Designed miniproteins, single chains, continued (5). Designs and how they scored, part 99

Each design is a single chain, and the fold is of that chain. pLDDT is the mean over its residues in the fold that is shown.

## One batch from the design tools (miniprotein)

Design m19429
Fold by ESMFold2-Fast:
Structure m19429 (fold): chain A 105 residues (1-105)
Amino acid sequence: SMTELANRLVEAVARGDWDTFEALLDEVYAAGGADGLVRLLDYLIHRGMTMGLSGLKEEARLYFEAAVAIVEYAESRGITLTKDGHVIRPEDLRESLEMYLKSMP
């Protein structure tokens, strides 16, 4: 499920286990391509937002770190991620999510 996959990715980030993180993304890309990565990215951002706004700022931080790492993974492999006709850039996403974290309780 998307929830189980997201939890495994966030746990890998929390542990600094980037080998497991990349292996999971390899599976996602093999199964659903760039669109699969974008769906996972959207899920992580949405859950992180919901958690952070509910006072779970540290959990939100991990979800946002995982989200940015997906975009960095794609960029390093020459995979273009797009949403609503726009290319997703890791630096732009990181800045946006950092601003959200600063505004959370």
Scores: mean pLDDT 89

Design m19430
Fold by ESMFold2-Fast:
Structure m19430 (fold): chain A 83 residues (1-83)
Amino acid sequence: DELVKKADELIEKGKEYKEQKDFFTSGQYFFQAGVLYDLSGDKKRSIQSLQQSEDSFQQSLEQGDLRSRILLQTVQSLLESLK
């Protein structure tokens, strides 16, 4: 599944940026991966990826990056929609 393969690549990039403490960029990669997993029908990995995105955007907000506020709310809304 090409969507799953692309999502896996985005997860690895998200992890790399998280290790660099670039939480805003990390959050974006995990968010994109979560969307691709959802489109592929992989609900479990979608939820896991969106939870990683939520964590990264929360860390970014704690670093003072206010851009993360609306993205955090967006991720939380998607997580609620997935149940």
Scores: mean pLDDT 89

Design m19431
Fold by ESMFold2-Fast:
Structure m19431 (fold): chain A 80 residues (1-80)
Amino acid sequence: SAGDEAKKELTAKAIEVMRETVERIEAGEDPEKVKKWLDERVEEIKEEIRNDPRLSDEEKEELLKEIDEARKYLTKKIEE
């Protein structure tokens, strides 16, 4: 379905942000700068989720929750 394709596209973008976050941590970037960058990228993805006409309100809520959980995990890794 169109909703399934939207989920795949948005999930792929989230995975790319996660990958780049890990690379920035491993490169020894300032943790505060990495957090700010991650927060900005997450807000961009959340806005794309909210505005995607292929997704139902329920699907948007589920995806937004998953993205927030991933952000919390990555923020913890940055703070380690």
Scores: mean pLDDT 86

Design m19432
Fold by ESMFold2-Fast:
Structure m19432 (fold): chain A 75 residues (1-75)
Amino acid sequence: MVDPEVQALLDAIEKEGLESVTMLRLLLQYLRENHANLSEASKAALRAFLTRILEESTSPRVRALAEESLALLDA
């Protein structure tokens, strides 16, 4: 089951827009603090979401934040 806090973050980013540097920085900060404690379902949902951002975004800053977030999930 996806962690409710993870689902809330994903919903907030979709509402604000996938190009929101502020929201992606908040996600990265959350992952830096919590990546080791996330369920496999939450990690799978986050990987799918971040992969979608990398496929859809042309912003170098947004892409860099998504890449760093993915690296934390694979650690």
Scores: mean pLDDT 81

Design m19433
Fold by ESMFold2-Fast:
Structure m19433 (fold): chain A 91 residues (1-91)
Amino acid sequence: SAEEELRRRREEEELRKRERELEVNAQSVLNAAEAAKDTDTVAAIEKLIKDKDYETLEKIVKAAEEAREKNKDSPNINQIIADAVKKTLES
């Protein structure tokens, strides 16, 4: 029905919006890993973005946000974020 097509279109638009927000947040996490000079973590995040692995991207973004909140005033915050992402990818 036309209502089912409108529902699917709205769900697709919301999914695309979430995917875009996730890609932006993942880029922030990648920037932290680059600042930490963690080349392996940078490469892993770049691959996840390229492959559009949104499930894994959501997990690493969440881990990075938790690490950032707990360590907001730490001079090693970028390294802590990179380490949190690496642990999430190893799990």
Scores: mean pLDDT 84

Design m19434
Fold by ESMFold2-Fast:
Structure m19434 (fold): chain A 98 residues (1-98)
Amino acid sequence: MREEIRRAIEELLESRREERIKVFSKIKSEKDKELFYEFGIYLSLAEGYIIQGDFDKALEYLKKAEAIADQIENEEVRKFLLEEVDELRRLIDRFRSR
């Protein structure tokens, strides 16, 4: 299970890597750069908890990441980051076999 979850996260991150670089290059304001960085920290924590199978903590950090993304002024950047959160929520649902 853990190796399958890790591979799914790695595949998701790799599939979105080029668009992530492109989106980051569109950030012009220092405020959006700081928010993008803070978003990245919460997203990384969520990914770590997903790999550990702690889906409740992962969802807490995804909610924090979503709140940061909502503050981003650039609509294209905000949309991309909210899609990152949604993809990880879908991955949690996939592996959350009760």
Scores: mean pLDDT 83

Design m19435
Fold by ESMFold2-Fast:
Structure m19435 (fold): chain A 69 residues (1-69)
Amino acid sequence: MPDEKEIKIALGLIYLAIGNLDYERGDFDSAIESYKKAIELFKESGTPEGEKLRKDAEERLKQVEKDKA
């Protein structure tokens, strides 16, 4: 199952990067959607690496939601 976990981390990193770019552009709705997708993928990976990335993505999501409000 390493490939499945690795794919989930890789996809999560892609969504995290998309969310970061959207946030920089002020597209808060797209950033929120991308960060939520990244969080789910990192959580589903079930790895220590995924857990660290999930926490980073959750902090970024909280910041975007605060800036949108």
Scores: mean pLDDT 84

Design m19436
Fold by ESMFold2-Fast:
Structure m19436 (fold): chain A 83 residues (1-83)
Amino acid sequence: MVPKRELTEEEIKAIEEVNKFTDEAIKYLRDNADSLTEEEIIELTQKYLKEVLKLGEKADPHVVIANALRIIGEGIDLIIKKK
């Protein structure tokens, strides 16, 4: 079961920052997909993954994993579309 403990302000902020960053990162990849090379998409995906892990250091690991998978999935989808 989820802990019945109240989340700290720091934990809540970390979750919000991770979610916001992921949404902005995915939007940037989608908006710029046609102008980015496959190599640039891979590099940006790796950079965004590292940032999600850094921002999520104080967040629930499930939130971090979910956001990481969203970024990886978007990167793969955009690369496949360039074939």
Scores: mean pLDDT 79

Design m19437
Fold by ESMFold2-Fast:
Structure m19437 (fold): chain A 67 residues (1-67)
Amino acid sequence: SALEEALALLREADAEAERRREEEIGKRTPFTEQLLAAIEAGREALEAGASEEEAILIAAEKLRELL
């Protein structure tokens, strides 16, 4: 039936989504964590009223500190 066919397709889609989620978790590197922390520092500086150039420099300094 169409319902059984649709349910089988949904189960395959769920299994694929779960596999992709596990792969994304597994590919996370220390550099990705460091990069995200640096971006966060820059964003915080922008919210505090720093210029885009100042925020980039703060992010770069944070990344240098973490590398």
Scores: mean pLDDT 74

Design m19438
Fold by ESMFold2-Fast:
Structure m19438 (fold): chain A 93 residues (1-93)
Amino acid sequence: ELRRKARELEEKAEEYEKKAEELEYYAQNPSLRDEGLALAAEVFEELGDTKMARAAQNATSLVEGQAVMRAAAELARKEAEELRRKAKELLEK
């Protein structure tokens, strides 16, 4: 069932878009740095970037932390766009 698969892809895309928004929010709020870096590490691990996941765990400066969180947000947005594109292709004739 192509419609069911497309719906599952759209739901997963929405999850990654939400994670990207949360990462941007954490990058703007230094008091939430530890939460932001933990989410960034999770996103990188889920999407196979083990080197960047380690960078998120080892970020020491505010600038490093913000850069890593924004990189994770960008990766999550790209994954969401890819999933939405694939879902659209499944629904088109």
Scores: mean pLDDT 82

Design m19439
Fold by ESMFold2-Fast:
Structure m19439 (fold): chain A 98 residues (1-98)
Amino acid sequence: MEKKREEAKEITREIILDVSSASVYVIRGAVLRVVGGDKEEARKALEEGLKLAEEAKKKAEEAKEKFKDDKEGVELLERAIKDAESVIETARKLLEEL
């Protein structure tokens, strides 16, 4: 029980950090777009953010199923999935507008 709970916490932390990293890339792409920076640099940042958010969402969905008995972990993973979905939607919209 304790070992499984420690694994759930570590995986959940990693997923939250991955979603945060994806958000930073999307923010970078958005800023470059607004300040008239390099369009290709903006695209690369948005594409990397999208990729990281999609990977984080998949990892969170897999972790949620694996650790379904950990209520706290499931609640954190559900928030991470929603946050990743928001990042994905924002990145896709900004890429379409480039």
Scores: mean pLDDT 83

Design m19440
Fold by ESMFold2-Fast:
Structure m19440 (fold): chain A 74 residues (1-74)
Amino acid sequence: PLHRLSEEQALTLVRAELDLLREEGKPPLSEEEQQAFLDSLARFLREEQGWSDEEVARVVAGARAIIDEARAAM
C-alpha cells in the first residue's frame, strides 16, 4: 500500500538503502549512481507522491548530503 511520505520518512529510506549497501559490502555510490538515485527519488516523489517542487528539492538536497557523507566515510 502506497501512502504519502513525509520528508523525514523519505530521508530515513535513503539512509536505510545506504545501510543495506554497506552491509552487503558494496562500495559507496559513484557520482553517476548518486545522480541516477536522486533523479529516480525526485521522479517518484513528484509523480507517485504528488510532492511540490519545494518539497522535492529539500529532500533531494538532504539525500545528496547523506550520500556524500557515506562516500566521505570510505
Scores: mean pLDDT 74

Design m19441
Fold by ESMFold2-Fast:
Structure m19441 (fold): chain A 83 residues (1-83)
Amino acid sequence: MELLEELEKSPEVQKARELMEKHREEARRYIEEGDLEKAVEHIKKMVEEGSKVESRLAAQYTTAEALRLIGDIIDRELEERKK
């Protein structure tokens, strides 16, 4: 579904996803270096950004679909009024 993919490409969702990926890579790097304190810090930030992506994507998709359906209903009602 192209609409869902377009919403995933929104600046907010993409930024959160990029931050999630950056924190994932940083956490992995710190684990390899043995800096567990910094690794945990970045894991927490990764989870926070991931939560934002899931919640926002679901909310944006639902809102966009609802608005689309409402628009279709309005258009249909306006056409019925011409008869």
Scores: mean pLDDT 64

Design m19442
Fold by ESMFold2-Fast:
Structure m19442 (fold): chain A 82 residues (1-82)
Amino acid sequence: LTPDYSDPENRAAAYALDLIDQGMSKEEAIEKAKELLEEMKRAFRGEVDPLTMLRQMSSTTHLNGKYSGEEIEEMKKLIEEK
């Protein structure tokens, strides 16, 4: 469920945008989003304990629908490139 945020990259992008909105610098927000994306990928591979995975997934549920698809796509490019 929550189809727009089932993609780990979309979720990481939304997380970065939320951090910037809260006053974090763009560079720091991108770094935090990269950490979240790596942890989500590790959870998908079973390399993370179940409680840690649940916390990572649930911590971003509030971002559902907060940002437009255009904002998400632009942030995804920044996370991939830098």
Scores: mean pLDDT 69

Design m19443
Fold by ESMFold2-Fast:
Structure m19443 (fold): chain A 93 residues (1-93)
Amino acid sequence: MKTVEERIIEVAKKLIELAKKHSTSPEIQELVDRLEEAIKNKAPFDEIVELAMELADGLIAEYPLDSPIAKEVEKLRQELARLRTEYRRRKAA
C-alpha cells in the first residue's frame, strides 16, 4: 500500500519527467533541479509539494490550455493538491 508521502513523490517524479521531455526553458529546468535535489535530500514534504506545484504552474503557463500536456499537468497538479491536503490533515493531528 502506497503512503501519502510515496504518492506525493510519485506525482513529483511524473512532473519532473514531463518537464524534462516537453520544456527547454532554463527557468523550468532550474525548478526540476531544485525538486530533484529536495527529493534526493529527503527535504520536508511541504517543501517538495511547494516545488512540485511551482513546476506544474510553470509548465501549464508554457502550453495552450487545450493541449494534451497542459491537461496532463493540470490532472497531476489537482492530484498533488489533494495529497497535500491529506498530508497536512495528518500532520495537524
Scores: mean pLDDT 81

Design m19444
Fold by ESMFold2-Fast:
Structure m19444 (fold): chain A 69 residues (1-69)
Amino acid sequence: QEALVEKALAGIEAMVRDQAAAGYSREEIEANVEHAVNYFVSQNPELSEEAIEKLREGARRIVEERVAA
């Protein structure tokens, strides 16, 4: 599960970087990240609560670090 979460977070980081570079707003990027995380969780119902928490926390951290408030 760690490897699945790490792969998902790497994809989210690439998406955030590309969208920020393309001029997307923080609100747009946050919405797109939330959609991507929710979709990933829905496609992987075997993920533990801890893995889902790590994914959501990691995604929030990526947005915070890459997109200024």
Scores: mean pLDDT 80

Design m19445
Fold by ESMFold2-Fast:
Structure m19445 (fold): chain A 80 residues (1-80)
Amino acid sequence: MPFGQSSLDAMSEKERQLLEFLNEFVERAKERGVELDFGELLAHVSEIVLHNGSLPLPEDPSLPQDLQDEMRKGLKEILE
């Protein structure tokens, strides 16, 4: 196996997992009566990844605590 950008490959995999997670999360939020913009969530998550998790997640006052906890847990598991 030739040497390469192993970190970039790992980041690509994490980004794929983030895309899947966010897509599912938007659907679940919709089931709870909360309409979320997938593009806005994706843009924010991309900023977190670019800054190595140093940016705080924005809090949406219309988002139930249970969904906030689900998002935080999912992002933490993916980003580690």
Scores: mean pLDDT 66

Design m19446
Fold by ESMFold2-Fast:
Structure m19446 (fold): chain A 87 residues (1-87)
Amino acid sequence: SKEEEARREIARLEEEARRHGLLTEEALAAGDAEAAVAHTQAVADAYIERLRLLAEIAEGEEKENYERMLEGAEAERPAQVAAARAA
């Protein structure tokens, strides 16, 4: 089903975000700014795609809430990347 396919993809995105989150910490500890930026972008992208899928399968008020969260996450992405570059 569409919902089952979305849930499977959400689980994959959650694992991808966790992996890249750990790699971001490793890169920051090593002073590798380029790697830290790349992994931060990957975490942000996975989080945004997860919210998009959650909004797609949700209904009513829950759907509106996820759509608002998605807009916020998309708006915040440039600042998150800039913060990683500044570290």
Scores: mean pLDDT 86

Design m19447
Fold by ESMFold2-Fast:
Structure m19447 (fold): chain A 99 residues (1-99)
Amino acid sequence: SAELEELRRRLEELLEKAREEVEKYMKEHPEDKKGNLKFRYEQLSRLYAEAARLLGHGLPDELVTEPPAEVTRRAEATPDLGEALGLMAANARYLAEKI
């Protein structure tokens, strides 16, 4: 329970930091819709990757190039939350690179 409380605290800190970074970028670049979308996917990828690492899981060894719907389906199907977060991190990074 102490370990779960520390994990919850660290996940909340990661989420808040990502939220603040996205809000700051949007405020500094209000007319750059494409750049804002790319930055959001980059922050989302970082957030998922750091969350996966907190759960003791590494990122996928292979580049995740499947359509986003298929990657999401795989993430939802796995019982391993760390694996799901790693897949979502790789997919968000791929989407950022396509923008």
Scores: mean pLDDT 75

Design m19448
Fold by ESMFold2-Fast:
Structure m19448 (fold): chain A 98 residues (1-98)
Amino acid sequence: SEEELEKLKEEIEKLKKRVEELKERLKELKENPDVKKAIALLLELIGLIIELEKLKKKVEKLVEEGVEEAKELLKEVEELIKEVKELLEEVRKLLREG
C-alpha cells in the first residue's frame, strides 16, 4: 500500500512536469503557428489523457481500499485531466483557424 502510494506520487509528479512542458509548447505554437507541430502536440495530449485516465483508476482503487492520502492524489489527477482537456481544445482551435 505505502510502496504503491509512493510510486503513484512519483508518476503524478512526472505527469505534472509533462503537462507544464506541453503548455510551453502550446504557448510557442500560438506565437509561431505550425500545422505539423500542432498535430504532434494534439497526439501527445490524446496519449496523455489515456495515461491519466489509467492512473485515475489505480488511485480510485486505493481510495476504495481506505487509503486516505490517495484522496489527495485523486484530486491532483482529476485537475491534470481537466488541464490536459483544456490544452487539447486550444490545439483544436488552432488547427481549425489554420
Scores: mean pLDDT 87

Design m19449
Fold by ESMFold2-Fast:
Structure m19449 (fold): chain A 100 residues (1-100)
Amino acid sequence: SAARQAALDERARELEARVAELERRAAALAAEAAETSPEARALVDRAEAEIAKARAAVEGARRSADVTVKEANVEGAEALLERAQRLLDEAEALIRAARA
């Protein structure tokens, strides 16, 4: 339905904003990790890979006219961003521990 497509497009727009936010966070943590922890650097690298996949999924959702494909891409992007956030949280904890 048009209403379902509109709701998925809104979710995709919100996810695009989350991608940009996590990209900025990952870039900041990558700089800090490079100076403090090889383990934190590896986690940031993994998070950046998940964020890149999420960006591609959001773009896939936006390009598709098929509501099922849109929904799958939106749900996929949400899961990828949750994984990326957990990886960045772990990296930040390792950086803090290295500075203590």
Scores: mean pLDDT 90

Design m19450
Fold by ESMFold2-Fast:
Structure m19450 (fold): chain A 80 residues (1-80)
Amino acid sequence: TPLGDFLVEQVSRVMGVSARSAPYILAALMRSVGVEVSVSTAAAWLSGRRRPSLEQAEAIAEALNLSEEERARLLELAAE
């Protein structure tokens, strides 16, 4: 899915990790900004099986230190 593909790209770019490690890294980064997220939830977002809420999408943008443009794109994808 567009959201899942975007998240895999951003996590891999930020951490230099493989797609297989992306759910673990995303869950750890979310906890670092004070949001409790399971690896299963992160994996569901990355696969497109579930969408994060707008609140969770904002936390993802903060955790990944996304640019304003990348944050806006993430929020747009999460709202659809």
Scores: mean pLDDT 78

Design m19451
Fold by ESMFold2-Fast:
Formats: C-alpha cells, structure tokens, sequence
Structure m19451 (fold): chain A 76 residues (1-76)
C-alpha cells in the first residue's frame, strides 16, 4: 500500500479520499490530476509538466512518466 506525503495527499484530495492506496489507485489518481491540469502532452506523453504543488514534491519543473512510476513504486 502507498501512503503519500501530506503535500501529495492535498494535491490528490479532489481525485481520491484514501490515505493509503494500491499502486493502481495511486496511478489512477495521479493520471486524473495530470489530465485535468493539462500536464501531459499527448504529442510527448513521456514528459510530465509539474504544477507548483508537484514542484515542491519533486524539486523539478518536469519529470518523465518513468520517474513518476518509480516514485510510486518506492512508496510501496
């Protein structure tokens, strides 16, 4: 089970009410967040542009989808 940080829980609150979730549930919640905020470019789907809140979590302006998956896997 993945238990995100408080910062990540605040970001995902609109997409899930779970404090702990499976890898699939976490990936779904992040996917909805990224889609709703226009952070995934369909022309370049390997790159995720980070919101101001996610920049605080990752310390970067952008990450790869692989880095996001690695983050979620490390929390399991």
Amino acid sequence: MIEPSEEVKKILKKYTNKDKMTFGEALEAFGKYLKDNGLIDPENPGIVKLSEELKKVFGKDEITLGELIDYLNEKM
Scores: mean pLDDT 73

Design m19452
Fold by ESMFold2-Fast:
Structure m19452 (fold): chain A 82 residues (1-82)
Amino acid sequence: MTIVLLSKVKNPKTVIVDGSIPGFRVLAEELGLEVVGEYETPEEALEAALKGEADAVLIDEDRYPEVVEKALKEGFKIIKRI
């Protein structure tokens, strides 16, 4: 499982996660990020981040490569792979 941190800013402070990522709160804390939202699907998580509800989104790249591709097309960058 490869988790990617996607953001439009170099130093994100807040993150939205999908509910499929185990231990996402611990992972966010280790990255120095505040979890400001959790959504049932990675598509909903990305849509919330696109609306500016958080600086970043955490996505499982192996499970949802199409969501990662959509984020990159919308101007997000991969800040970190975990």
Scores: mean pLDDT 83

Design m19453
Fold by ESMFold2-Fast:
Structure m19453 (fold): chain A 98 residues (1-98)
Amino acid sequence: DIESLLEKLKKLTEESLETAKKLVQQAREYQQQGDTQKALQLLEEAILELEITIGILKITLGVLKLIKDEKSAEEVEKLIEELEKKLAEIKEELAKLK
């Protein structure tokens, strides 16, 4: 059932964003303590978390396009855009610490 799949993908996206947010907050706390190495590791973990979820969503998007479910494809594309925006923000923060 495609609706059930979309609900699971939305939940996966929300959980991935929350995990990344927590890792970024921990990274900022370590940076404030002068532990730049630990801060970098946590930002890299947040990036990996989002990249894995984006990968899953892109595979699903490919399947939806193949079966010509354009409405579900548009919903998945919006989830990918939200994750990619957060990924770009975290990558910028990582670059400033290097």
Scores: mean pLDDT 90

Design m19454
Fold by ESMFold2-Fast:
Structure m19454 (fold): chain A 61 residues (1-61)
Amino acid sequence: MKATVESGAAIKADGSVVPLPAGTVIEDVKRVEKLSDDRYLVFGTLANGEKAVGVASKVEE
């Protein structure tokens, strides 16, 4: 599963959080939490292997 985030953050190995630009793709979605009918909180990894969290309106398989 993939998700294009409207807002999000990368989680670095040291625990620091770095903002992600809108339109960043989480390539490997590990967990999805439904926030509302059109909003999902998604957790996964970016193409570079970093952990990420973001809000997406759609999750794609």
Scores: mean pLDDT 80

Design m19455
Fold by ESMFold2-Fast:
Structure m19455 (fold): chain A 62 residues (1-62)
Amino acid sequence: GLDEAAEMAVRAARASGAGSAVAAAIHEAQKTYGVPAEEIARAAIERDPSMREAIEAGLRAV
């Protein structure tokens, strides 16, 4: 669900800090869980606000 999707995005952001890696994680999470990219990004930022820039960059690249 949304929690698993958000965790995928946060994990990608923490591992690389790159928007491209976060975009790939958001895309896979959308395909797996059927959750909109914007909702995934919002939940991911709520989980780890320090990753906001990487997550927002990823959302723009989806």
Scores: mean pLDDT 86

Design m19456
Fold by ESMFold2-Fast:
Parts: structure tokens; C-alpha cells; sequence
Structure m19456 (fold): chain A 141 residues (1-141)
């Protein structure tokens, strides 16, 4: 528990700093410690640098951190795909409130595809990182 929380906060700090390499390392270590939840809908994944997300991780916390990382890296399509996975995890967890919030973020990115300002992108990343903390306390609290 304490080590998973440390890695989540390290990933959050690295994504906020724009340190995509440190964020990828923290996410790889986090995925290595987590057990997948029950089967969720598969989504098309894209690599960010040398990081390839595990589509079988099944955690909303990981999916939201990956969405924030992809959005920070400018891969809006990959961010939307990871958000859709977080939606299915939140539905499986009986959290339609968080599922709807993740769907709304995905819609905002999709409708503004290729037109997001740096400030709008930073706002969306911050919102995703806050949701990742809420998901962490839901999955592991």
C-alpha cells in the first residue's frame, strides 16, 4: 500500500513537471506491483517513448495517469483511449459519477482535437491527476 501510494504521487509529480521519462518509469513500476481487476473493455494503446501501457492492468488509477501522460506528451488519441478504459473500470466498480466525469473529459479532448491550447491542456492534465488520486483512494483506500 505505502509503496503504491509513493509511485502514484511520483507519477503525478513527474507528469506535472513535464518529466515524461520519470513518469513512464513510475508507471512501469506501479503496473508491476498491481494485480489486474476483473476483465474490462480493451482499447487501442499507443506507446509514449519506450513505454507501452499494459491493456490488462484494469485499474482506473493507472489508466488516468496514462491518460494524463499521453495528454502532456501531445497524444490526444492515446489519452482518449486510456480515459475510455478508466470509464469501463469505474462502471465495473459501480461508480457512474466518476465514469461520467471521465467521459466528459474524453469528450472535451475529442471535440477540441488538435486545437487545445497549452493552458487548456495543463488544466485537463491537472483534472486527470486529481481524478487519479480519487481513483487511488477508491481502489486502495
Amino acid sequence: MEEIRRLVEEAIAAIRAGDLEAAQLALVELESLLRPLPPVAEVDLKPVGNYVPDATDGHATVSLLQAALYLRAGDEDAAINRLRLAVEVFRALGRPDLARRAEEIARRIEENRGKLSEEEREELVAELLEMAREAFELEFG
Scores: mean pLDDT 81

Design m19457
Fold by ESMFold2-Fast:
Structure m19457 (fold): chain A 63 residues (1-63)
Amino acid sequence: MEEVREELRRMYEYLEKKYGKEVAVKAVRTYVDGRVALAERQGRLEEAERLRRVAEEVIKEFE
């Protein structure tokens, strides 16, 4: 999960610099929702739940 957390942080920081916080938050949430849906379809329910928590933690770090 640490690699995912860093990936989400880099994505957020890049998008915030270019397009602002609103776009960054929406893009990160959309990306995570897609990954969660895929993990759930593959039966990786624990990973899906961890993805949701990591995404909220990253977003909370940036407010």
Scores: mean pLDDT 80

Design m19458
Fold by ESMFold2-Fast:
Formats: sequence, structure tokens, C-alpha cells
Structure m19458 (fold): chain A 97 residues (1-97)
Amino acid sequence: DPLLPHLAELLNYAVKGEADKAEELIRKVFAEHGLELTPEQIAEILASIAVVSAQLGFKEGAKALIDRAEQLARDAGVPLSPTARVQINYARKLAEE
């Protein structure tokens, strides 16, 4: 996973609700490995990080990542993947409890 060396920085942005910076870091890391991510792929990664943020108790950060993932899908005119939808629902449930 190209994100593993950047996990601490990514989680720092996530817990602060800096979803735009989290997205930028994800795009940059994958681009450095020769991979251009689709909006659906970025939304799925943000949804995964939202789950981790919510599990760590950073509810507002998780909500910001969920909102960004859903906005990316809307702006691109594409549905969220089944995996991203499951993760968003789980992260939202954790963040609202």
C-alpha cells in the first residue's frame, strides 16, 4: 500500500477534518507511484480513512471525510462503490454514537 509511509500524516489531516488535504496527499502519493486515481477510487480511500478516524473517536474528522467522499462522487456524476457505501454507513454510525 503506497499510503503506509504517509499514514501518520494522512490520519493527522483526517482527525482534524482537513479532508481536502487528505485527498491531496492521497492523489500525490499514488501519482508518485505512476497511478492516477479516479474520483470513485479516491472516495473509497477517503471512506476507509473515515472508518479509522471514527473508530479512534474523531467523529467530526470522520464526518468531514464522508462529506468529501460523497461530494467527489456527486461532482464526477458517478455512484459510490459498494465498498465505499458500506464504509461510509459504518463510519457515520460510529461518528453519530
Scores: mean pLDDT 85

Design m19459
Fold by ESMFold2-Fast:
Structure m19459 (fold): chain A 62 residues (1-62)
Amino acid sequence: MVGDVVEGTVVSIDGDTAYVDVGITGRPVRVDGASDLKVGQKVKVKITKLRPDSADGEYVGP
């Protein structure tokens, strides 16, 4: 849900954008400005937008 903070696992990184699998929406959450994250890392992200095929989020913390 938009505004929720969820834990997920980084599944891919493209430039400064991380894709985080949170297991809730069935689609990775796209997080911009996350060039310091690594694939396989567990992270907390705040959901900012839901889409039919994806979601947008903000990095909150490790």
Scores: mean pLDDT 73

Design m19460
Fold by ESMFold2-Fast:
Structure m19460 (fold): chain A 78 residues (1-78)
Amino acid sequence: SSSAEQERKERLQKEIDEGVAMVVAAVALTIVRRLEEHGLDEAIREVAKEFGVPASTIRALLDGEVRGPAERLLEALK
């Protein structure tokens, strides 16, 4: 019973981690696309508006803070 419960918890955690990775990838791709049309600061502002989060959250993602900003993005998208 303990092994089956842990396997279920690991599966749920993996799905959460995969969801977080997908959101981070989507944000990164959107920023890259907008950088081709606008400057970095403008791209950050537009992406922040699109995802309904503060621009500081997007900047933190670019600075390598992956999990914290990604969790805030997932909460904002609910």
Scores: mean pLDDT 68

Design m19461
Fold by ESMFold2-Fast:
Structure m19461 (fold): chain A 107 residues (1-107)
Amino acid sequence: MLPGPGDSLEEIRRRLDELLARLGLTREELLRIEREGRLKEVIAKMSPEEAGDFGAAAALAALFEAVERGELVLEEEELRELASEGARRAAETAKKAKEAIEKGEFE
């Protein structure tokens, strides 16, 4: 897609919405789970693929909120790269956390 003012933020929002739709969650529910420290409980109930999507969604939600609050000011390309790398890294971390929970190593 052609880049325009706010296009990167709209792409992040769209990707977040797609991930949340696959998980059957709203953005409010995701943020509430994080605030309540229930990440381990929620990931434990998920498949490895769902855990990856959850991790990616959490990273994108945090980035979106930071940009909306004006706490993070980045150029369009930098925002896209940060969103893509952050989501990928968070997905890998969530999948590893899921594996550790299943093995009883996450005490």
Scores: mean pLDDT 77

Design m19462
Fold by ESMFold2-Fast:
Structure m19462 (fold): chain A 57 residues (1-57)
Amino acid sequence: GTKEAEEIARLAREAAREGGLGDKVIDEIVNGAKTGESKDPGYQFLGRMYAAARRAR
């Protein structure tokens, strides 16, 4: 459901921040993953996880 999708996005943002990325860059990456616009396989995987969590009941 939506809460699970939001939790996945939150955890991804925290992991990226711990890796030294700035908040603006993290927002751009996560949004690109959600829309499928990213060419990076890892960010595409994040987008697929987010979509799957949103479909969970």
Scores: mean pLDDT 69

